# Designed miniproteins, single chains, continued (2), part 42

Each design is a single chain, and the fold is of that chain. pLDDT is the mean over its residues in the fold that is shown.

## One batch from the design tools (miniprotein)

Design m5521
Fold by ESMFold2-Fast:
Structure m5521 (fold): chain A 66 residues (1-66)
Amino acid sequence: SVGERTIEGTRLGAEANALGLELYTGKPATVEIERVGPDGARGTAKAGDIVVESIRTASGSSSKVS
């Protein structure tokens, strides 16, 4: 219930973090993001660009805030 709702809220951040975690696990993250969403940010995210950017952020920082 409450715990699941909290996890769902984290899912939005996890979508971006999934690409970062992919680098840690060494395997591709199959996260389907709706290209057209009200957030707009998710709609313009390319897996390649996000993965590269995640490397820079994750490699330099140990943060996990979405």
Scores: mean pLDDT 38

Design m5522
Fold by ESMFold2-Fast:
Structure m5522 (fold): chain A 75 residues (1-75)
Amino acid sequence: VKEEIEKLKKEIEELEKRIEELEKEIKELREKLAKEKDPEKKEEIKKKILEKEIELGVLRIELGVLKLELEKLEK
């Protein structure tokens, strides 16, 4: 059980790191979008933001599942 807990904690840490990376990328893209004046470039940036927000959503769901599994093992 303890080994399973440590393994889950490591997986959670790796997912949290990936989530932080995506959040940073989305923030940078949003800042770029706010300064952009070209409509075509704005649409490209919006598409990139949407793609990364979808990925972020999936990873957050995965993180939630792993945290629930961890809580069950800690009981």
Scores: mean pLDDT 84

Design m5523
Fold by ESMFold2-Fast:
Structure m5523 (fold): chain A 80 residues (1-80)
Amino acid sequence: SMAKEKAERIGKEVKKAVEESKGDPKKLEEKVREALIKEGLSEEDAERIAKSAATLVELGYSAEEVSSAVYVAALHILEK
């Protein structure tokens, strides 16, 4: 499935973004937004999901948990 392949790429980039942006929520938000837009999500959806990802990191969720949450959200949008 093309949607699953895109969502998997997004998940991998989000995990990397969380690891590379440690202590910088703005940098994380920008990297996640870019990854989502690159795979075909709208600017509005990408910004909303990126802000949610930054919030999850601030709440103490792991890179794996944040990656999984963004994967599910992106997959849901890409399958429509």
Scores: mean pLDDT 86

Design m5524
Fold by ESMFold2-Fast:
Structure m5524 (fold): chain A 72 residues (1-72)
Amino acid sequence: ENAADNDTKAAIVRLLRANPGAAFSARELAEALGASQATVSRQLRELERAGVLERTADGRYGLASPEAIRAA
């Protein structure tokens, strides 16, 4: 995996852990993290596939469960 992709992934998880119960779009996360929306979108899909994040009906992403919060 690319170091930049791993750093973006970690930054997404840190931001969501700092805002428990909140959900963010890929654009909002990209703006907050200073990353490209394409990179953030890819990392969000990977984290959702891994069960760390869940996607809401509005296309936003939040922490999936207490296990995900504890693990990441």
Scores: mean pLDDT 74

Design m5525
Fold by ESMFold2-Fast:
Structure m5525 (fold): chain A 93 residues (1-93)
Amino acid sequence: MVEKVKVKHAVLEDLEIDGKRVKRLIGVFEIDGHLISVEVEYVDGVLRLRAETEKGVRVEEEIELPEDTEVNSKLLVEKAKEAAAKAYELEQK
């Protein structure tokens, strides 16, 4: 499923909020012509994933990352694609 996920639009932010480093990806992904909205946020060693299909099927996940994990745009995009694929699969059930 992840290999079928296309990035239509994605915005990457690297912010400091209340003294904490926040990395965020907000985007729209496409699977077989269907659009999925995805948000990935990394703060305090926790990656938060939210994906929503056009029919309102939602997937939310929290993943605690090891301190040595390099959180870069590639990781955020890969996790966003995984979340989009899960939301799409749930909608097809």
Scores: mean pLDDT 81

Design m5526
Fold by ESMFold2-Fast:
Structure m5526 (fold): chain A 60 residues (1-60)
Amino acid sequence: SSTIEKIEEQIKLNEEAIRLLEEAAKTADPLMRGVLETVRGGTEFVKERLEKRLKELKEE
């Protein structure tokens, strides 16, 4: 697969991970919810960086 295809795949996986973390947080106890929210924030940050890189590659 091309680099663009791999980045798009990674973005999709991060979106799925964010959705699952959000769902898990709804039924979690307060301690676990805090951990899940922290992981979700980190995953969102990675996704934003991947989206920026994808835009740059498509403009090249």
Scores: mean pLDDT 85

Design m5527
Fold by ESMFold2-Fast:
Structure m5527 (fold): chain A 109 residues (1-109)
Amino acid sequence: AERAIEAGEEGRRKGREGARRAREAGTPEEGMEAAREGGEGAGYGGMLAYYSGDEEAREAASEGSRAAAEAARAAAEAGGDREGASLGAGGAIRGIGEGIDKALEEVKK
């Protein structure tokens, strides 16, 4: 149970770090890449937490998802327009999918 909660919290931390990097990047493309990395961490940690079946772990997974959304928003801010927002959102969504796939592989081993 504790490891699953920590995985969810790690996803939240990676999502927040992605948001910070997106803001510091100052370009839509770099912001998109940071959002993707943040999303990957959130998806990975969140899915591991959810697989634990623990209610507290599921709450941490929700926090990870919110952090991925924050990374996408930060990418939009770095881009300064709607195109930057679109790139950031796409990056975060792709990252989340990649993170989930990694978590599912680990759970099966």
Scores: mean pLDDT 69

Design m5528
Fold by ESMFold2-Fast:
Structure m5528 (fold): chain A 95 residues (1-95)
Amino acid sequence: MVKIEIPEDWPEELRELAKLVEEMINYILNSDLPGLEKTIIMMRFIADLVGIEIALKTNNKEELKQAADGLLRTAEDYLPEEFVERLKEVLEKIV
């Protein structure tokens, strides 16, 4: 199982997002998808999470929206609707 090391100094909303991304990655890793596809999806989730962190630190609203949209798109393609709805709720607190 993948565990994301979440810094204690991150805002609560970003920590909540990181925990959800960890759950989403573990769902993908437990699926019957090919190993390479699992790796690519995991890398996309991590890249978008890091993109959101950087955008928040730099106050870049355009990059924040782009990273959030990327994360939602990947979730919509590969995850059950329940994860997509939870992700939308968490992202609304951040964006």
Scores: mean pLDDT 82

Design m5529
Fold by ESMFold2-Fast:
Parts: C-alpha cells; structure tokens; sequence
Structure m5529 (fold): chain A 63 residues (1-63)
C-alpha cells in the first residue's frame, strides 16, 4: 500500500522518529504523539493531522 498523504520532509521525519521511539505503543497513542510533535515543531493543524494519519497507516502495515 502507498500512503495517500503528501507529507513535507519535516512531517516525514517526525513520523519516522515517533515510530522508532514509540513503535510498540497502540496505533491511537502513536497518532496522538505524532500530532503533538508536529504542532510543537510549528506545523499547521492540517499537516499535523496528515502526519498522524500516515503514522497510523504505517503502524497498521507493520503489525
């Protein structure tokens, strides 16, 4: 499956780092952490939501 969300380089890095640190957490927790980190990094709410959705999709594919 290919991810449908066009993510910026910064959003992709946040997703990868969060999955590396919290990859054993439930999908909902991973999505929440990506969303929080994206907002803290100065990304828009819309881009933060896209990054969180992408992280959820990746986590489901890996399990």
Amino acid sequence: MSIKYPLSKEAKEIVEETLKRYGTEPVEVLKEKVYERALEAGLSEEEARKAADAAGDFAQMLK
Scores: mean pLDDT 74

Design m5530
Fold by ESMFold2-Fast:
Structure m5530 (fold): chain A 115 residues (1-115)
Amino acid sequence: LQASLSAAMSDAELQQLIDNAKDLLKKAKEYFKQGNTRQAGVSISAAGILISTVKNASTNPKQLEEADKIEEEMKKLTVESVKTHSSKKSLQQIVNNPYATERLKKAAEEALKKL
């Protein structure tokens, strides 16, 4: 009945990663507002690493729900960036990437049609 004990990271440490990921997404939004797409991409990638760690290590449903919300926000920001700031070469690379999400591929295909 108690085989559900996580041995890796504390809930407090995992919450710190969630809070750090939220700050990174806030910075990414500010960088996009400033036209700094490169730094925005770096911040989104860093947030993704933190959220991946939380999803792999947490058994807390509330933390997993927060991680899923942050991941969805990252996907929305990445899709928006692809639609507004991507070159034809970058868009073609996204479409041809087997590890890219279906949503991201559709956004890249739609952006390519407008070029």
Scores: mean pLDDT 74

Design m5531
Fold by ESMFold2-Fast:
Structure m5531 (fold): chain A 55 residues (1-55)
Amino acid sequence: GSAEQQAKIKELQDEIIDLSVEILKAAVEKDFEKIDELEEEIKKKEEELEKLLKE
Protein backbone atom coordinates (compact mmCIF):
# COMPACT_ATOMS: atom_id res chain seq x y z
CA GLY A 1 0.00 0.00 0.00
CA SER A 2 0.94 3.63 -0.38
CA ALA A 3 2.10 5.88 2.47
CA GLU A 4 -1.19 7.76 2.00
CA GLN A 5 -3.19 4.54 2.56
CA GLN A 6 -1.16 3.74 5.71
CA ALA A 7 -1.85 7.24 7.08
CA LYS A 8 -5.60 6.84 6.45
CA ILE A 9 -5.59 3.42 8.12
CA LYS A 10 -3.98 4.88 11.25
CA GLU A 11 -6.43 7.81 11.30
CA LEU A 12 -9.43 5.45 11.02
CA GLN A 13 -8.07 3.23 13.82
CA ASP A 14 -7.58 6.28 16.07
CA GLU A 15 -11.13 7.52 15.26
CA ILE A 16 -12.61 4.09 16.09
CA ILE A 17 -10.82 4.11 19.47
CA ASP A 18 -12.17 7.61 20.24
CA LEU A 19 -15.72 6.59 19.30
CA SER A 20 -15.43 3.49 21.52
CA VAL A 21 -14.57 5.75 24.49
CA GLU A 22 -17.64 7.89 23.70
CA ILE A 23 -19.81 4.74 23.74
CA LEU A 24 -18.58 3.95 27.27
CA LYS A 25 -19.49 7.49 28.39
CA ALA A 26 -22.93 7.24 26.75
CA ALA A 27 -23.48 3.85 28.45
CA VAL A 28 -22.77 5.40 31.88
CA GLU A 29 -25.33 8.12 31.05
CA LYS A 30 -27.80 5.48 29.71
CA ASP A 31 -28.03 7.42 26.44
CA PHE A 32 -29.02 4.49 24.22
CA GLU A 33 -29.77 6.72 21.22
CA LYS A 34 -26.21 8.10 21.38
CA ILE A 35 -24.79 4.58 21.63
CA ASP A 36 -26.70 3.55 18.48
CA GLU A 37 -25.38 6.59 16.57
CA LEU A 38 -21.80 5.91 17.70
CA GLU A 39 -22.06 2.21 16.74
CA GLU A 40 -23.21 3.20 13.23
CA GLU A 41 -20.25 5.62 12.96
CA ILE A 42 -17.79 2.89 14.04
CA LYS A 43 -19.32 0.47 11.51
CA LYS A 44 -18.79 3.01 8.71
CA LYS A 45 -15.17 3.55 9.78
CA GLU A 46 -14.55 -0.22 9.97
CA GLU A 47 -15.99 -0.71 6.46
CA GLU A 48 -13.72 2.07 5.11
CA LEU A 49 -10.72 0.50 6.90
CA GLU A 50 -11.51 -2.94 5.40
CA LYS A 51 -11.75 -1.41 1.91
CA LEU A 52 -8.37 0.33 2.31
CA LEU A 53 -6.74 -2.92 3.48
CA LYS A 54 -7.90 -4.64 0.25
CA GLU A 55 -6.46 -1.86 -1.96
Scores: mean pLDDT 82

Design m5532
Fold by ESMFold2-Fast:
Structure m5532 (fold): chain A 88 residues (1-88)
Amino acid sequence: SLREELEELIKRAEEYYEKGKKAFYVEKDYEKAVEYYEEAVEAYEKAMELVSYEAPPMASMEELRKVLELPKKLEEAKKNLEKAKKAL
């Protein structure tokens, strides 16, 4: 379903964003940080695109909140990606 696809994309984006933060701030592996942040950005962009073309049925306020946070989370992921690229 569109709802399950959206939830999986958001989960993927959050997972790679956290991996990117760990690579950048803990491991100081800037090449890995770029790779993980690029995956997070791609997943957030796909989630935003899915919401833009057809809004999935929302069952809870928690799901609605996650959708409303997507633009900000995408912007933050893009900013961290650029920061990681500058550290290379």
Scores: mean pLDDT 82

Design m5533
Fold by ESMFold2-Fast:
Structure m5533 (fold): chain A 107 residues (1-107)
Amino acid sequence: MEEYAREAGEGAREGGLRHGAEGAMQAAVSLGRGAVRAGRGTAAAAGGTGGSGGSASALIGEKRGGEEEAIREGERGAKQAAEAAASGGGEETGRGAAEGAREGAEA
């Protein structure tokens, strides 16, 4: 009984932690990608002040478009991370724990 419970507990912890960590990492990567895209867009908009080759109106339009795109990419990354945590991370953690417990019980 005690040995059986210990094996089941170890399997559940191992499976749950692995799948939970994987989901959390995927969410963090998605958020990080959004932030990097937002940062790159902002940096490009700031750095674009050095290329005088078009009308001022065109340059202003490009800067505004770049900033809006950067903000949208950042928001999209945050939403993607939240969705991964809600559906991917939560489901994978539960599934991993159930599979680990089942394998531990069979061992």
Scores: mean pLDDT 48

Design m5534
Fold by ESMFold2-Fast:
Structure m5534 (fold): chain A 90 residues (1-90)
Amino acid sequence: SLLEELLKKEEEELKKLEERIEKLEKELEEKMKKLGISKEELEKITGSEAKNLSEEEKEAQILLGVLEVAKAVKKTVEKRIEERLRKLLE
């Protein structure tokens, strides 16, 4: 059925998102290690302070933002899968 095909496609999308998040987390950890800063310290850097950041610190900030967006997208896909499964079981 169309619903089963859509569910399979969304499950495949979720797996790809999980793999991307894992790669992004690894890249962020490597950048933080090079900079000698913690994730908590990176999160505390505000827009006005960002003007004084090195290129590597700016890259780490961008990567953190991309990772947060990817995690938000994953949560949205998970909700869609749950809603479709609920309707399929009705």
Scores: mean pLDDT 77

Design m5535
Fold by ESMFold2-Fast:
Structure m5535 (fold): chain A 83 residues (1-83)
Amino acid sequence: MKELIRKAAQLEAAAGILEVAGEWYEEQGKYEEAARDYERAAELYREAAELYREAGDEESAREAEEKAREAEEKARELREKAE
């Protein structure tokens, strides 16, 4: 359980780094690269949510799932701007 929570937290940290990179690309007008980073961040948040759920931490799982949805929405918006 504790190891699963630690791994989930590490995935969340990695997703956060990708969000920072995506924000930087967005500021540079590189919308395709930004969308890609947010898409990857969403995947990592989803993996973290699954690990939290396996550990029985329903609250952290729900929060990670919400972050995944926000990242997916951001990626979709950025892809619309890239075209």
Scores: mean pLDDT 88

Design m5536
Fold by ESMFold2-Fast:
Structure m5536 (fold): chain A 62 residues (1-62)
Amino acid sequence: GAAAEASRRAAAEVALERARMIAEKEKALSIEIEAVDDTLAVATVVTPKGTREAYGVGPEPV
């Protein structure tokens, strides 16, 4: 429903924001975002020093 969609977007947005901070600090080559569930997203940040993961958690859909 709409609550689950909003939570997925919020999770992805938080993951992306955290990934961008890592990317700016470590001069990342790429960022890839995947939804794990309705409240959790993971961003994979590929840097010259290796791969980093950033997690975003959205509000629980009721």
Scores: mean pLDDT 79

Design m5537
Fold by ESMFold2-Fast:
Structure m5537 (fold): chain A 96 residues (1-96)
Amino acid sequence: MDPSTRVLEVESEDGAEAARRGLEEFLAAEGLTITSISEPVRLVNPATGEELTLVTAEAVDANGVKYTVASLARRSPEDPRRYRVSSTATAVPAAP
């Protein structure tokens, strides 16, 4: 499976839930099975006050290839319950 990036619009009560839901939808769409998931990390841009939530996961595909997946949720400035979640999967190189 090739690494990919996807952006999803998610309606959620908070950024942590949005990031997790975006991650789960991305994993399902890409055919990846989660092996571990991090706790959400809240990031704040001090210049703008923008809140971002990051969730990182490890996943495997049907062939046993390992991936690191990162999902970043940002709140829509137009709707406090709408989040834009960007998810990216990167293949982890096999040990030689």
Scores: mean pLDDT 77

Design m5538
Fold by ESMFold2-Fast:
Structure m5538 (fold): chain A 94 residues (1-94)
Amino acid sequence: SIQQLRIIVSVSIIDQSGQQHQYRIDVYLDGQLIASQSTSDLHFTLEIIASIQAGQQHQISVNVYVDGQLVASQQQIVDGSQSSINISITVQVN
């Protein structure tokens, strides 16, 4: 059976460069891109509702890019019993 999973991704950028950058966050479910957001904000939150199959393991991957370069990646495994998951990522930019 299909269940809905609420995915909350919170990103904090510590920027020491003194320059404005463009940030992109890509969220994957089982290797499929489910959300992509671009921003210049140093603190932002994405909320995604995704459909998952109950009773199966799923992988959520979050990639953070600065000016098109991958700077951080985080993965979480869910087993379809969760209704919500929080993923927090902090990135330092020099």
Scores: mean pLDDT 85

Design m5539
Fold by ESMFold2-Fast:
Structure m5539 (fold): chain A 81 residues (1-81)
Amino acid sequence: SMEEERRRRIEKEIEISMLRMRSTVLIKQAEKLNRPDLAEEVERIEERLIEAIENEDEEAIKEELKKLEEIEKELEELEKK
C-alpha cells in the first residue's frame, strides 16, 4: 500500500529528525566540557544510526542507541564535576 509506504517514510523522517536534535545537544555539551573525542563519537554514532533507521535494522539501532546512552551518562557525570 502506498499509504503504508508513506507512513513508514514519515516515521523514519521524524525519528531521524529527533536523533539529529539529540545528537546536536550532546555534541554541544561535549564541546562545552572540552571533550572533542566524545563529540566526534556522537557524530559517528549519528551517521550509523541514520543508516540503521533507513535500513530498518533493529539490532543495529539498539546497539548504536546503547552507545549513545553510554556517552550521555559520561557527559552527565562530567557535568556534575
Scores: mean pLDDT 87

Design m5540
Fold by ESMFold2-Fast:
Structure m5540 (fold): chain A 90 residues (1-90)
Amino acid sequence: MKYYKEGAKYLLEGKYEEAIEYYKKAIEENPDLEEAYLNLALAYIKKGKLGEAIKVLKEFLEKFPDSEYYEAAKKLLEYLLSEAPEESRK
């Protein structure tokens, strides 16, 4: 999918704001694209937006409880919640 591929390209180039925009568009076009949620969370983490990453991971776990990525996403969420400043947890 074009938006997902562009997001991945920007993420690889370190252009995290552009990666975030394109992964959001990928999710809007295909809300069942599991990998777009995970890469969106990663782009937010790379940009230091831990609160947004936490929100995306919570949405992922609610929407895809049977995903092959469920345990990885859950562990990442637990890590972010333990490391994030109080403001980022809200």
Scores: mean pLDDT 82

Design m5541
Fold by ESMFold2-Fast:
Order: C-alpha cells, then sequence, then structure tokens
Structure m5541 (fold): chain A 80 residues (1-80)
C-alpha cells in the first residue's frame, strides 16, 4: 500500500505539472476543473508524504474524477 501511494504521488505530481503548463490555454470552465484537479493532486502528494496511504488514495480518486469531468467538458465543447 505505501509503495503504491508513493508511486501514485509521483503520477499526481506529473499531472499537476502538465495541468499548470496548459492552464492558460484552457477555457474558463476547463480552468476551473483543472484547478480542482491540481488541488486534489497536491492533497494526494501531501497525504503520501505523511504516510497516509488511505487519504492519498481518496484524493487520487477525486483527482481522477475531476480529470474525467474535464475530459467530458472538452468533448462537449468540441461538438459545438
Amino acid sequence: MMEIAKRDAESSRQAIELLEEELDTLSPEQQELARKAIEEGEKTVEAAEKGDAEEALEHEIELALELAELGILLSIEKRK
């Protein structure tokens, strides 16, 4: 569990960097979702650093949900 949480924290750090780099190119609605994803990614990293694998997993799930919502929003905007 702890090893997985540390790996997930690394993945979350990478996701945060990518979202931050592209933030200015997104629409206001996409930026809001991206910022929420960044926040959940940061919480995942903090929980993993504290050794709380369960809390890290909870925030990683929230990160995944925010990224999924962002993907849906991008798909909707592309159709219009």
Scores: mean pLDDT 73

Design m5542
Fold by ESMFold2-Fast:
Structure m5542 (fold): chain A 82 residues (1-82)
Amino acid sequence: AEEARRAAEEAERGEREGDAELAARAAIEAARVALELAETIEEINRAIAMALRAIGAELDGDAELGAEAAREAAELAERLAE
């Protein structure tokens, strides 16, 4: 959970710096943490969807979308860490 939150902070830094690659990599890392904690098919699907959004954001050069995906993935990881 803490690791996913730090990744979301890194993605926000990427958004502030206009670095879509940094934001996307951080979002993928947050989604990976959520995926590792996922125990149901629904949770796995949500984590995968967030990773795909992060990849799409990098391809589009959209640092803001990357940061948004990272925040959603970190929130999922926090819920799953319970």
Scores: mean pLDDT 78

Design m5543
Fold by ESMFold2-Fast:
Structure m5543 (fold): chain A 74 residues (1-74)
Amino acid sequence: PVETAELLPRKARELAEKAKELLKEGKVEEAIELAEKALELLDLAEELLPVTPELEELREEVEKLLEEAKEKAK
Protein backbone atom coordinates (compact mmCIF):
# COMPACT_ATOMS: atom_id res chain seq x y z
CA PRO A 1 0.00 0.00 0.00
CA VAL A 2 1.32 3.40 -1.07
CA GLU A 3 0.26 5.14 2.16
CA THR A 4 2.26 2.67 4.26
CA ALA A 5 5.31 3.21 2.05
CA GLU A 6 4.99 7.01 2.45
CA LEU A 7 5.26 6.60 6.24
CA LEU A 8 8.66 4.90 5.92
CA PRO A 9 10.68 8.14 5.29
CA ARG A 10 8.82 9.81 8.17
CA LYS A 11 9.67 7.00 10.59
CA ALA A 12 13.28 6.95 9.35
CA ARG A 13 13.54 10.70 10.04
CA GLU A 14 12.25 10.21 13.60
CA LEU A 15 14.75 7.40 14.21
CA ALA A 16 17.58 9.52 12.78
CA GLU A 17 16.72 12.42 15.12
CA LYS A 18 16.69 10.08 18.14
CA ALA A 19 19.98 8.51 17.04
CA LYS A 20 21.61 11.97 16.79
CA GLU A 21 20.46 12.78 20.33
CA LEU A 22 21.72 9.44 21.70
CA LEU A 23 25.08 9.90 19.96
CA LYS A 24 25.42 13.37 21.54
CA GLU A 25 24.69 11.79 24.95
CA GLY A 26 27.39 9.13 24.41
CA LYS A 27 24.94 6.25 23.92
CA VAL A 28 26.84 5.02 20.89
CA GLU A 29 25.44 1.46 20.77
CA GLU A 30 21.81 2.64 20.86
CA ALA A 31 22.57 5.36 18.28
CA ILE A 32 23.99 2.71 15.91
CA GLU A 33 20.89 0.52 16.34
CA LEU A 34 18.49 3.37 15.56
CA ALA A 35 20.57 4.62 12.62
CA GLU A 36 20.67 1.10 11.14
CA LYS A 37 16.90 0.80 11.59
CA ALA A 38 16.40 4.17 9.85
CA LEU A 39 18.59 3.03 6.96
CA GLU A 40 16.53 -0.19 6.60
CA LEU A 41 13.34 1.88 6.37
CA LEU A 42 14.94 4.16 3.76
CA ASP A 43 16.06 1.15 1.69
CA LEU A 44 12.47 -0.13 1.69
CA ALA A 45 11.09 3.35 0.88
CA GLU A 46 13.45 3.66 -2.12
CA GLU A 47 12.08 0.36 -3.51
CA LEU A 48 8.46 1.50 -3.17
CA LEU A 49 8.65 5.28 -3.77
CA PRO A 50 10.36 7.59 -6.31
CA VAL A 51 13.65 8.97 -4.97
CA THR A 52 13.16 12.66 -4.10
CA PRO A 53 15.81 15.22 -3.07
CA GLU A 54 14.39 15.07 0.48
CA LEU A 55 14.78 11.29 0.58
CA GLU A 56 18.36 11.55 -0.75
CA GLU A 57 19.27 14.17 1.88
CA LEU A 58 17.79 12.04 4.65
CA ARG A 59 19.74 8.99 3.47
CA GLU A 60 23.00 10.97 3.45
CA GLU A 61 22.28 12.23 7.00
CA VAL A 62 21.59 8.72 8.27
CA GLU A 63 24.66 7.23 6.55
CA LYS A 64 26.90 9.97 7.96
CA LEU A 65 25.38 9.54 11.43
CA LEU A 66 25.94 5.76 11.30
CA GLU A 67 29.57 6.28 10.21
CA GLU A 68 30.20 8.73 13.08
CA ALA A 69 28.60 6.35 15.59
CA LYS A 70 30.65 3.38 14.35
CA GLU A 71 33.86 5.43 14.56
CA LYS A 72 33.08 6.30 18.19
CA ALA A 73 32.39 2.62 18.94
CA LYS A 74 35.87 1.60 17.73
Scores: mean pLDDT 79

Design m5544
Fold by ESMFold2-Fast:
Structure m5544 (fold): chain A 70 residues (1-70)
Amino acid sequence: GKKELREKLLRLIGEILRAIGDIFQAELELRRARAAGDAAAIAAAEAAIAAARERLAAAEAELRALEAAE
């Protein structure tokens, strides 16, 4: 029913917001790592950005599918 849909929407919105926050944090870390010339930290931050973008895309796709089902 509508209650299950609302709970699913709130969960997906929470996942989207967390992924956006993770991207922002990893981009800040990437800028710091580049300024320091730390190749290992650069690679770690780039990997974190990629992982967070994948989570964001997956959550956005699930949200769109859920909206289309209404």
Scores: mean pLDDT 86

Design m5545
Fold by ESMFold2-Fast:
Structure m5545 (fold): chain A 61 residues (1-61)
Amino acid sequence: MRKRIRELVLRAVGHRLLAIGHRIEAELSKDPEEARRYLELAREAEEEARRLEEEVRRLEA
């Protein structure tokens, strides 16, 4: 795997893990406002992961 593709894959995995962490924080939050912020952060991390995964797929084509 090229160094650039490896870096993108690792970043995508990192964002996936970050999203999982944010969803757990949202579930553990007792404040609805705080839970909403964590869900928004999880969504943003999931979107970034998908974008990076798409770039990897395109570069491997």
Scores: mean pLDDT 83

Design m5546
Fold by ESMFold2-Fast:
Structure m5546 (fold): chain A 90 residues (1-90)
Amino acid sequence: SEAQRERLLSLLDDFREALKSVFPGREAEIDAHFSELKARIEAGQLTPAEAAQLIHDMLDGLASRYPERAEELETLKRAFDAVVAQIEAQ
């Protein structure tokens, strides 16, 4: 629905800012990935579940590259999943 799409886009904006705070100096890379993801959602190419999977893949890749941040990334993943579940329940 449009309401689910709007909430998902809002969640991505909040999550982008949270991720940028975990990785200072990588803001451009994070912004680029989220811009592509938002464009695909706005085009109707991704469901909330598909968007969540892409976020999980991104966070898992970051945890592999930056194992010292793995706990913070896992916390962000759980927070993202909780909000996606609320969006899907609409």
Scores: mean pLDDT 81

Design m5547
Fold by ESMFold2-Fast:
Structure m5547 (fold): chain A 78 residues (1-78)
Amino acid sequence: SDMAKLKEVAKKLKEEYEKFLEEAKKNPEETKKLLAEKEGLSAEQFPAVIEAIKAMIEGAENLDGQGGAARAQAILEA
């Protein structure tokens, strides 16, 4: 079932995002350097990236709820 595969992928992505947030909390300067080097993001954009990742984790947790999916879709359509 494609739905079962999507849930598995979403779970793995959530775990990776959570790991990234914990690493960012432990080593914020190192994480800022990595984002600047790999993605060309300025230091000023770092808080926005953290907020976006938090929103993605919340979205993954709400996969079984239509509220989370509807919120993510509204953001993408805005």
Scores: mean pLDDT 66

Design m5548
Fold by ESMFold2-Fast:
Structure m5548 (fold): chain A 75 residues (1-75)
Amino acid sequence: AEAEAQRRADENSVRGMVLAGQLAEEILKGEKGEVELSDAARNLKISLDDQGARWQIDRLLRMGKLGEKRLEEEK
């Protein structure tokens, strides 16, 4: 039971990393006019711009790639 709960928590954490990276990629593509931003991506962009924290986009992209790699290794 505990092992299964931990596995689901780890899977949710990895999915969160992938989602964060996807939102960061969407922001960069939206700024290039390649895609229309979702509400989640738009809200994240506004938050990062307000905080002067655009350097976090690179971090979120790296987290997304790490999450994608972990999901590939588990399947």
Scores: mean pLDDT 74

Design m5549
Fold by ESMFold2-Fast:
Structure m5549 (fold): chain A 99 residues (1-99)
Amino acid sequence: DVAAESLAHLEAEAEKVKKEYADNKDLNEAVDLLLEAMKLQITSSTEEARQQILDLLNRARELFDKAGYSMGLEFDDIKTSDMSKLKAKILVFKRPPPL
């Protein structure tokens, strides 16, 4: 079951990041939103799902920003199911404060 395997991989990636940044509540919430968006991308390809994915990704980005980190994950084509499923990786970078 390719979808189940892709989902398990994404859940493992999310748990890895959440454990690494366990004391950062905003970052953990952002990772949860990112995982939810990626689950929708695996399980659905409707336009409604696409809009929900974009909303979840934008909310995750705002929480990463609030936490002082940048989200490095980018889905150029969220309807390109095979590439999106295989390339799914959560990248977290600490942002310097704006000067």
Scores: mean pLDDT 66

Design m5550
Fold by ESMFold2-Fast:
Structure m5550 (fold): chain A 67 residues (1-67)
Amino acid sequence: MADEAAARAAAEAARAAAERGGNGVQTLQSKSDALAKTTGLSRSEAFAMVGNDPAVRAAVAEAARAA
């Protein structure tokens, strides 16, 4: 039962972050960190690659359309 309250709190926090435009920045940061860890690239190189990734751009656009 407590897990349900925690899940709802997380969903509300995610909604608030999306309304503030924070979701896009969070997505880029998470993707960049994951790519750097997986590929061994530097943070700046991973960040540039993620910023040019059409899948990341599509995900940000979908989030904006769903808001």
Scores: mean pLDDT 60

Design m5551
Fold by ESMFold2-Fast:
Structure m5551 (fold): chain A 65 residues (1-65)
Amino acid sequence: GKIEAKIVKGQAIDTATGKVYKVGETLILEKEKTVFNEDGMITGRLAETGNPVILGEEDVELTEI
């Protein structure tokens, strides 16, 4: 499955490339490869590239698709 992550606050960072995603951008993550950490951080996996991305749970609106 996939998760749509809309950035509403802060930023998300692709840790493979250093690319920063800003408020108003939407990321598609692989659900089965995305980890919700106890500290409120998400280690996502970008569906298009397979790259890891770090984002805050409070920074994004998540929808399962």
Scores: mean pLDDT 87

Design m5552
Fold by ESMFold2-Fast:
Structure m5552 (fold): chain A 77 residues (1-77)
Amino acid sequence: HMDEIGKKISELRDKLMAPIAERLEAGELTPLQVLEERLKVGEKILDFLKQMGVPDDIIKKFEESLKKFKEALEKRK
């Protein structure tokens, strides 16, 4: 049995990251802007997890991870 949730998350992440990767390869994004776009992707994945009915414990861990990532990003400014 495949982990359908993990597969869907991976597919969504890849779909959302594809235009960011293209812009990075084209030199259109700074490293900081790439991190900002990755944060936005993480927020969209979090919304998807909430819609899928993933357990609150997992949602809270993901939210904490995103909060730490956002705080680390702000420190790079």
Scores: mean pLDDT 77

Design m5553
Fold by ESMFold2-Fast:
Structure m5553 (fold): chain A 65 residues (1-65)
Amino acid sequence: SKAYQAGIDALRNGDMEGAIKGFEEAIKEDPNDAKAWENLGLVLKSIGKDEEAEKYFEKAKKLRE
């Protein structure tokens, strides 16, 4: 989706807030987008929010099962 791509582009530019927004919008458009959930988790982990990141990784894992 465009929102997912915007999240990836923000991540490439080191824009962590933009990446979070893009991936959250991607999830809002498609709640089954496992990659968007996983990338949200990766961004949160990169800024030290490990517990929140694990919840997003768990969601991505369930969507791939």
Scores: mean pLDDT 84

Design m5554
Fold by ESMFold2-Fast:
Structure m5554 (fold): chain A 83 residues (1-83)
Amino acid sequence: MIDEKDVGVAMARIYAAIGDLLASKGDYEAAAESYRKATRLLEETLGPDHPLTAEGLLKLAEAYEKAGDLELAAEYRARAAAA
């Protein structure tokens, strides 16, 4: 049986890839939404202190910064630094 943890990480990678694609199109708001879903799955699967969760938080922060939401970008960067 595929482990539930492996499924969660795989789904997070899919959402991150969708975010990367949307960011490449200049749709940073939609990219941030996809990265947010990826990061939530990583937090639920691996915990908030895991390196992959921190990486997801940094990507989410960058997407918010490029979308012009500097306040949310700073918040997610602070969360990544605390991991």
Scores: mean pLDDT 81

Design m5555
Fold by ESMFold2-Fast:
Structure m5555 (fold): chain A 59 residues (1-59)
Amino acid sequence: KEEEIKRILEEEIEVTMKILSLAVKKAVLGKLTEEEEKEFEEYVKRAQELAERLEELLA
């Protein structure tokens, strides 16, 4: 349980940092490539999955 929470938090931080990096790049350059946009959407979905799982474990 504790190890699982730690793993989820570590992945959540990593995914959030990736999302922020892409968001900053989009803000500065005005656009992302199609590959980068797909990657952004995948990270957002992953972050949602991790948040839901973390909520279940903390309940």
Scores: mean pLDDT 81

Design m5556
Fold by ESMFold2-Fast:
Structure m5556 (fold): chain A 60 residues (1-60)
Amino acid sequence: KINGNDLAKLKKEGFSGKEIAVLRAKLENPKASYAELGKKIGLSARTVKRYLKKLKEAGY
């Protein structure tokens, strides 16, 4: 499960602000599609999917 401490840890582990923004947007909108998350952040659905996969592989 993801919380504020996990977000701070992600920044220390070298995740970019955009990758962290994708994770945060998913936490705020858990039912949103990749396209909806991408529209909110200004990224393509493909980029959102890639960032979320990277975050999931890191345990988020």
Scores: mean pLDDT 77

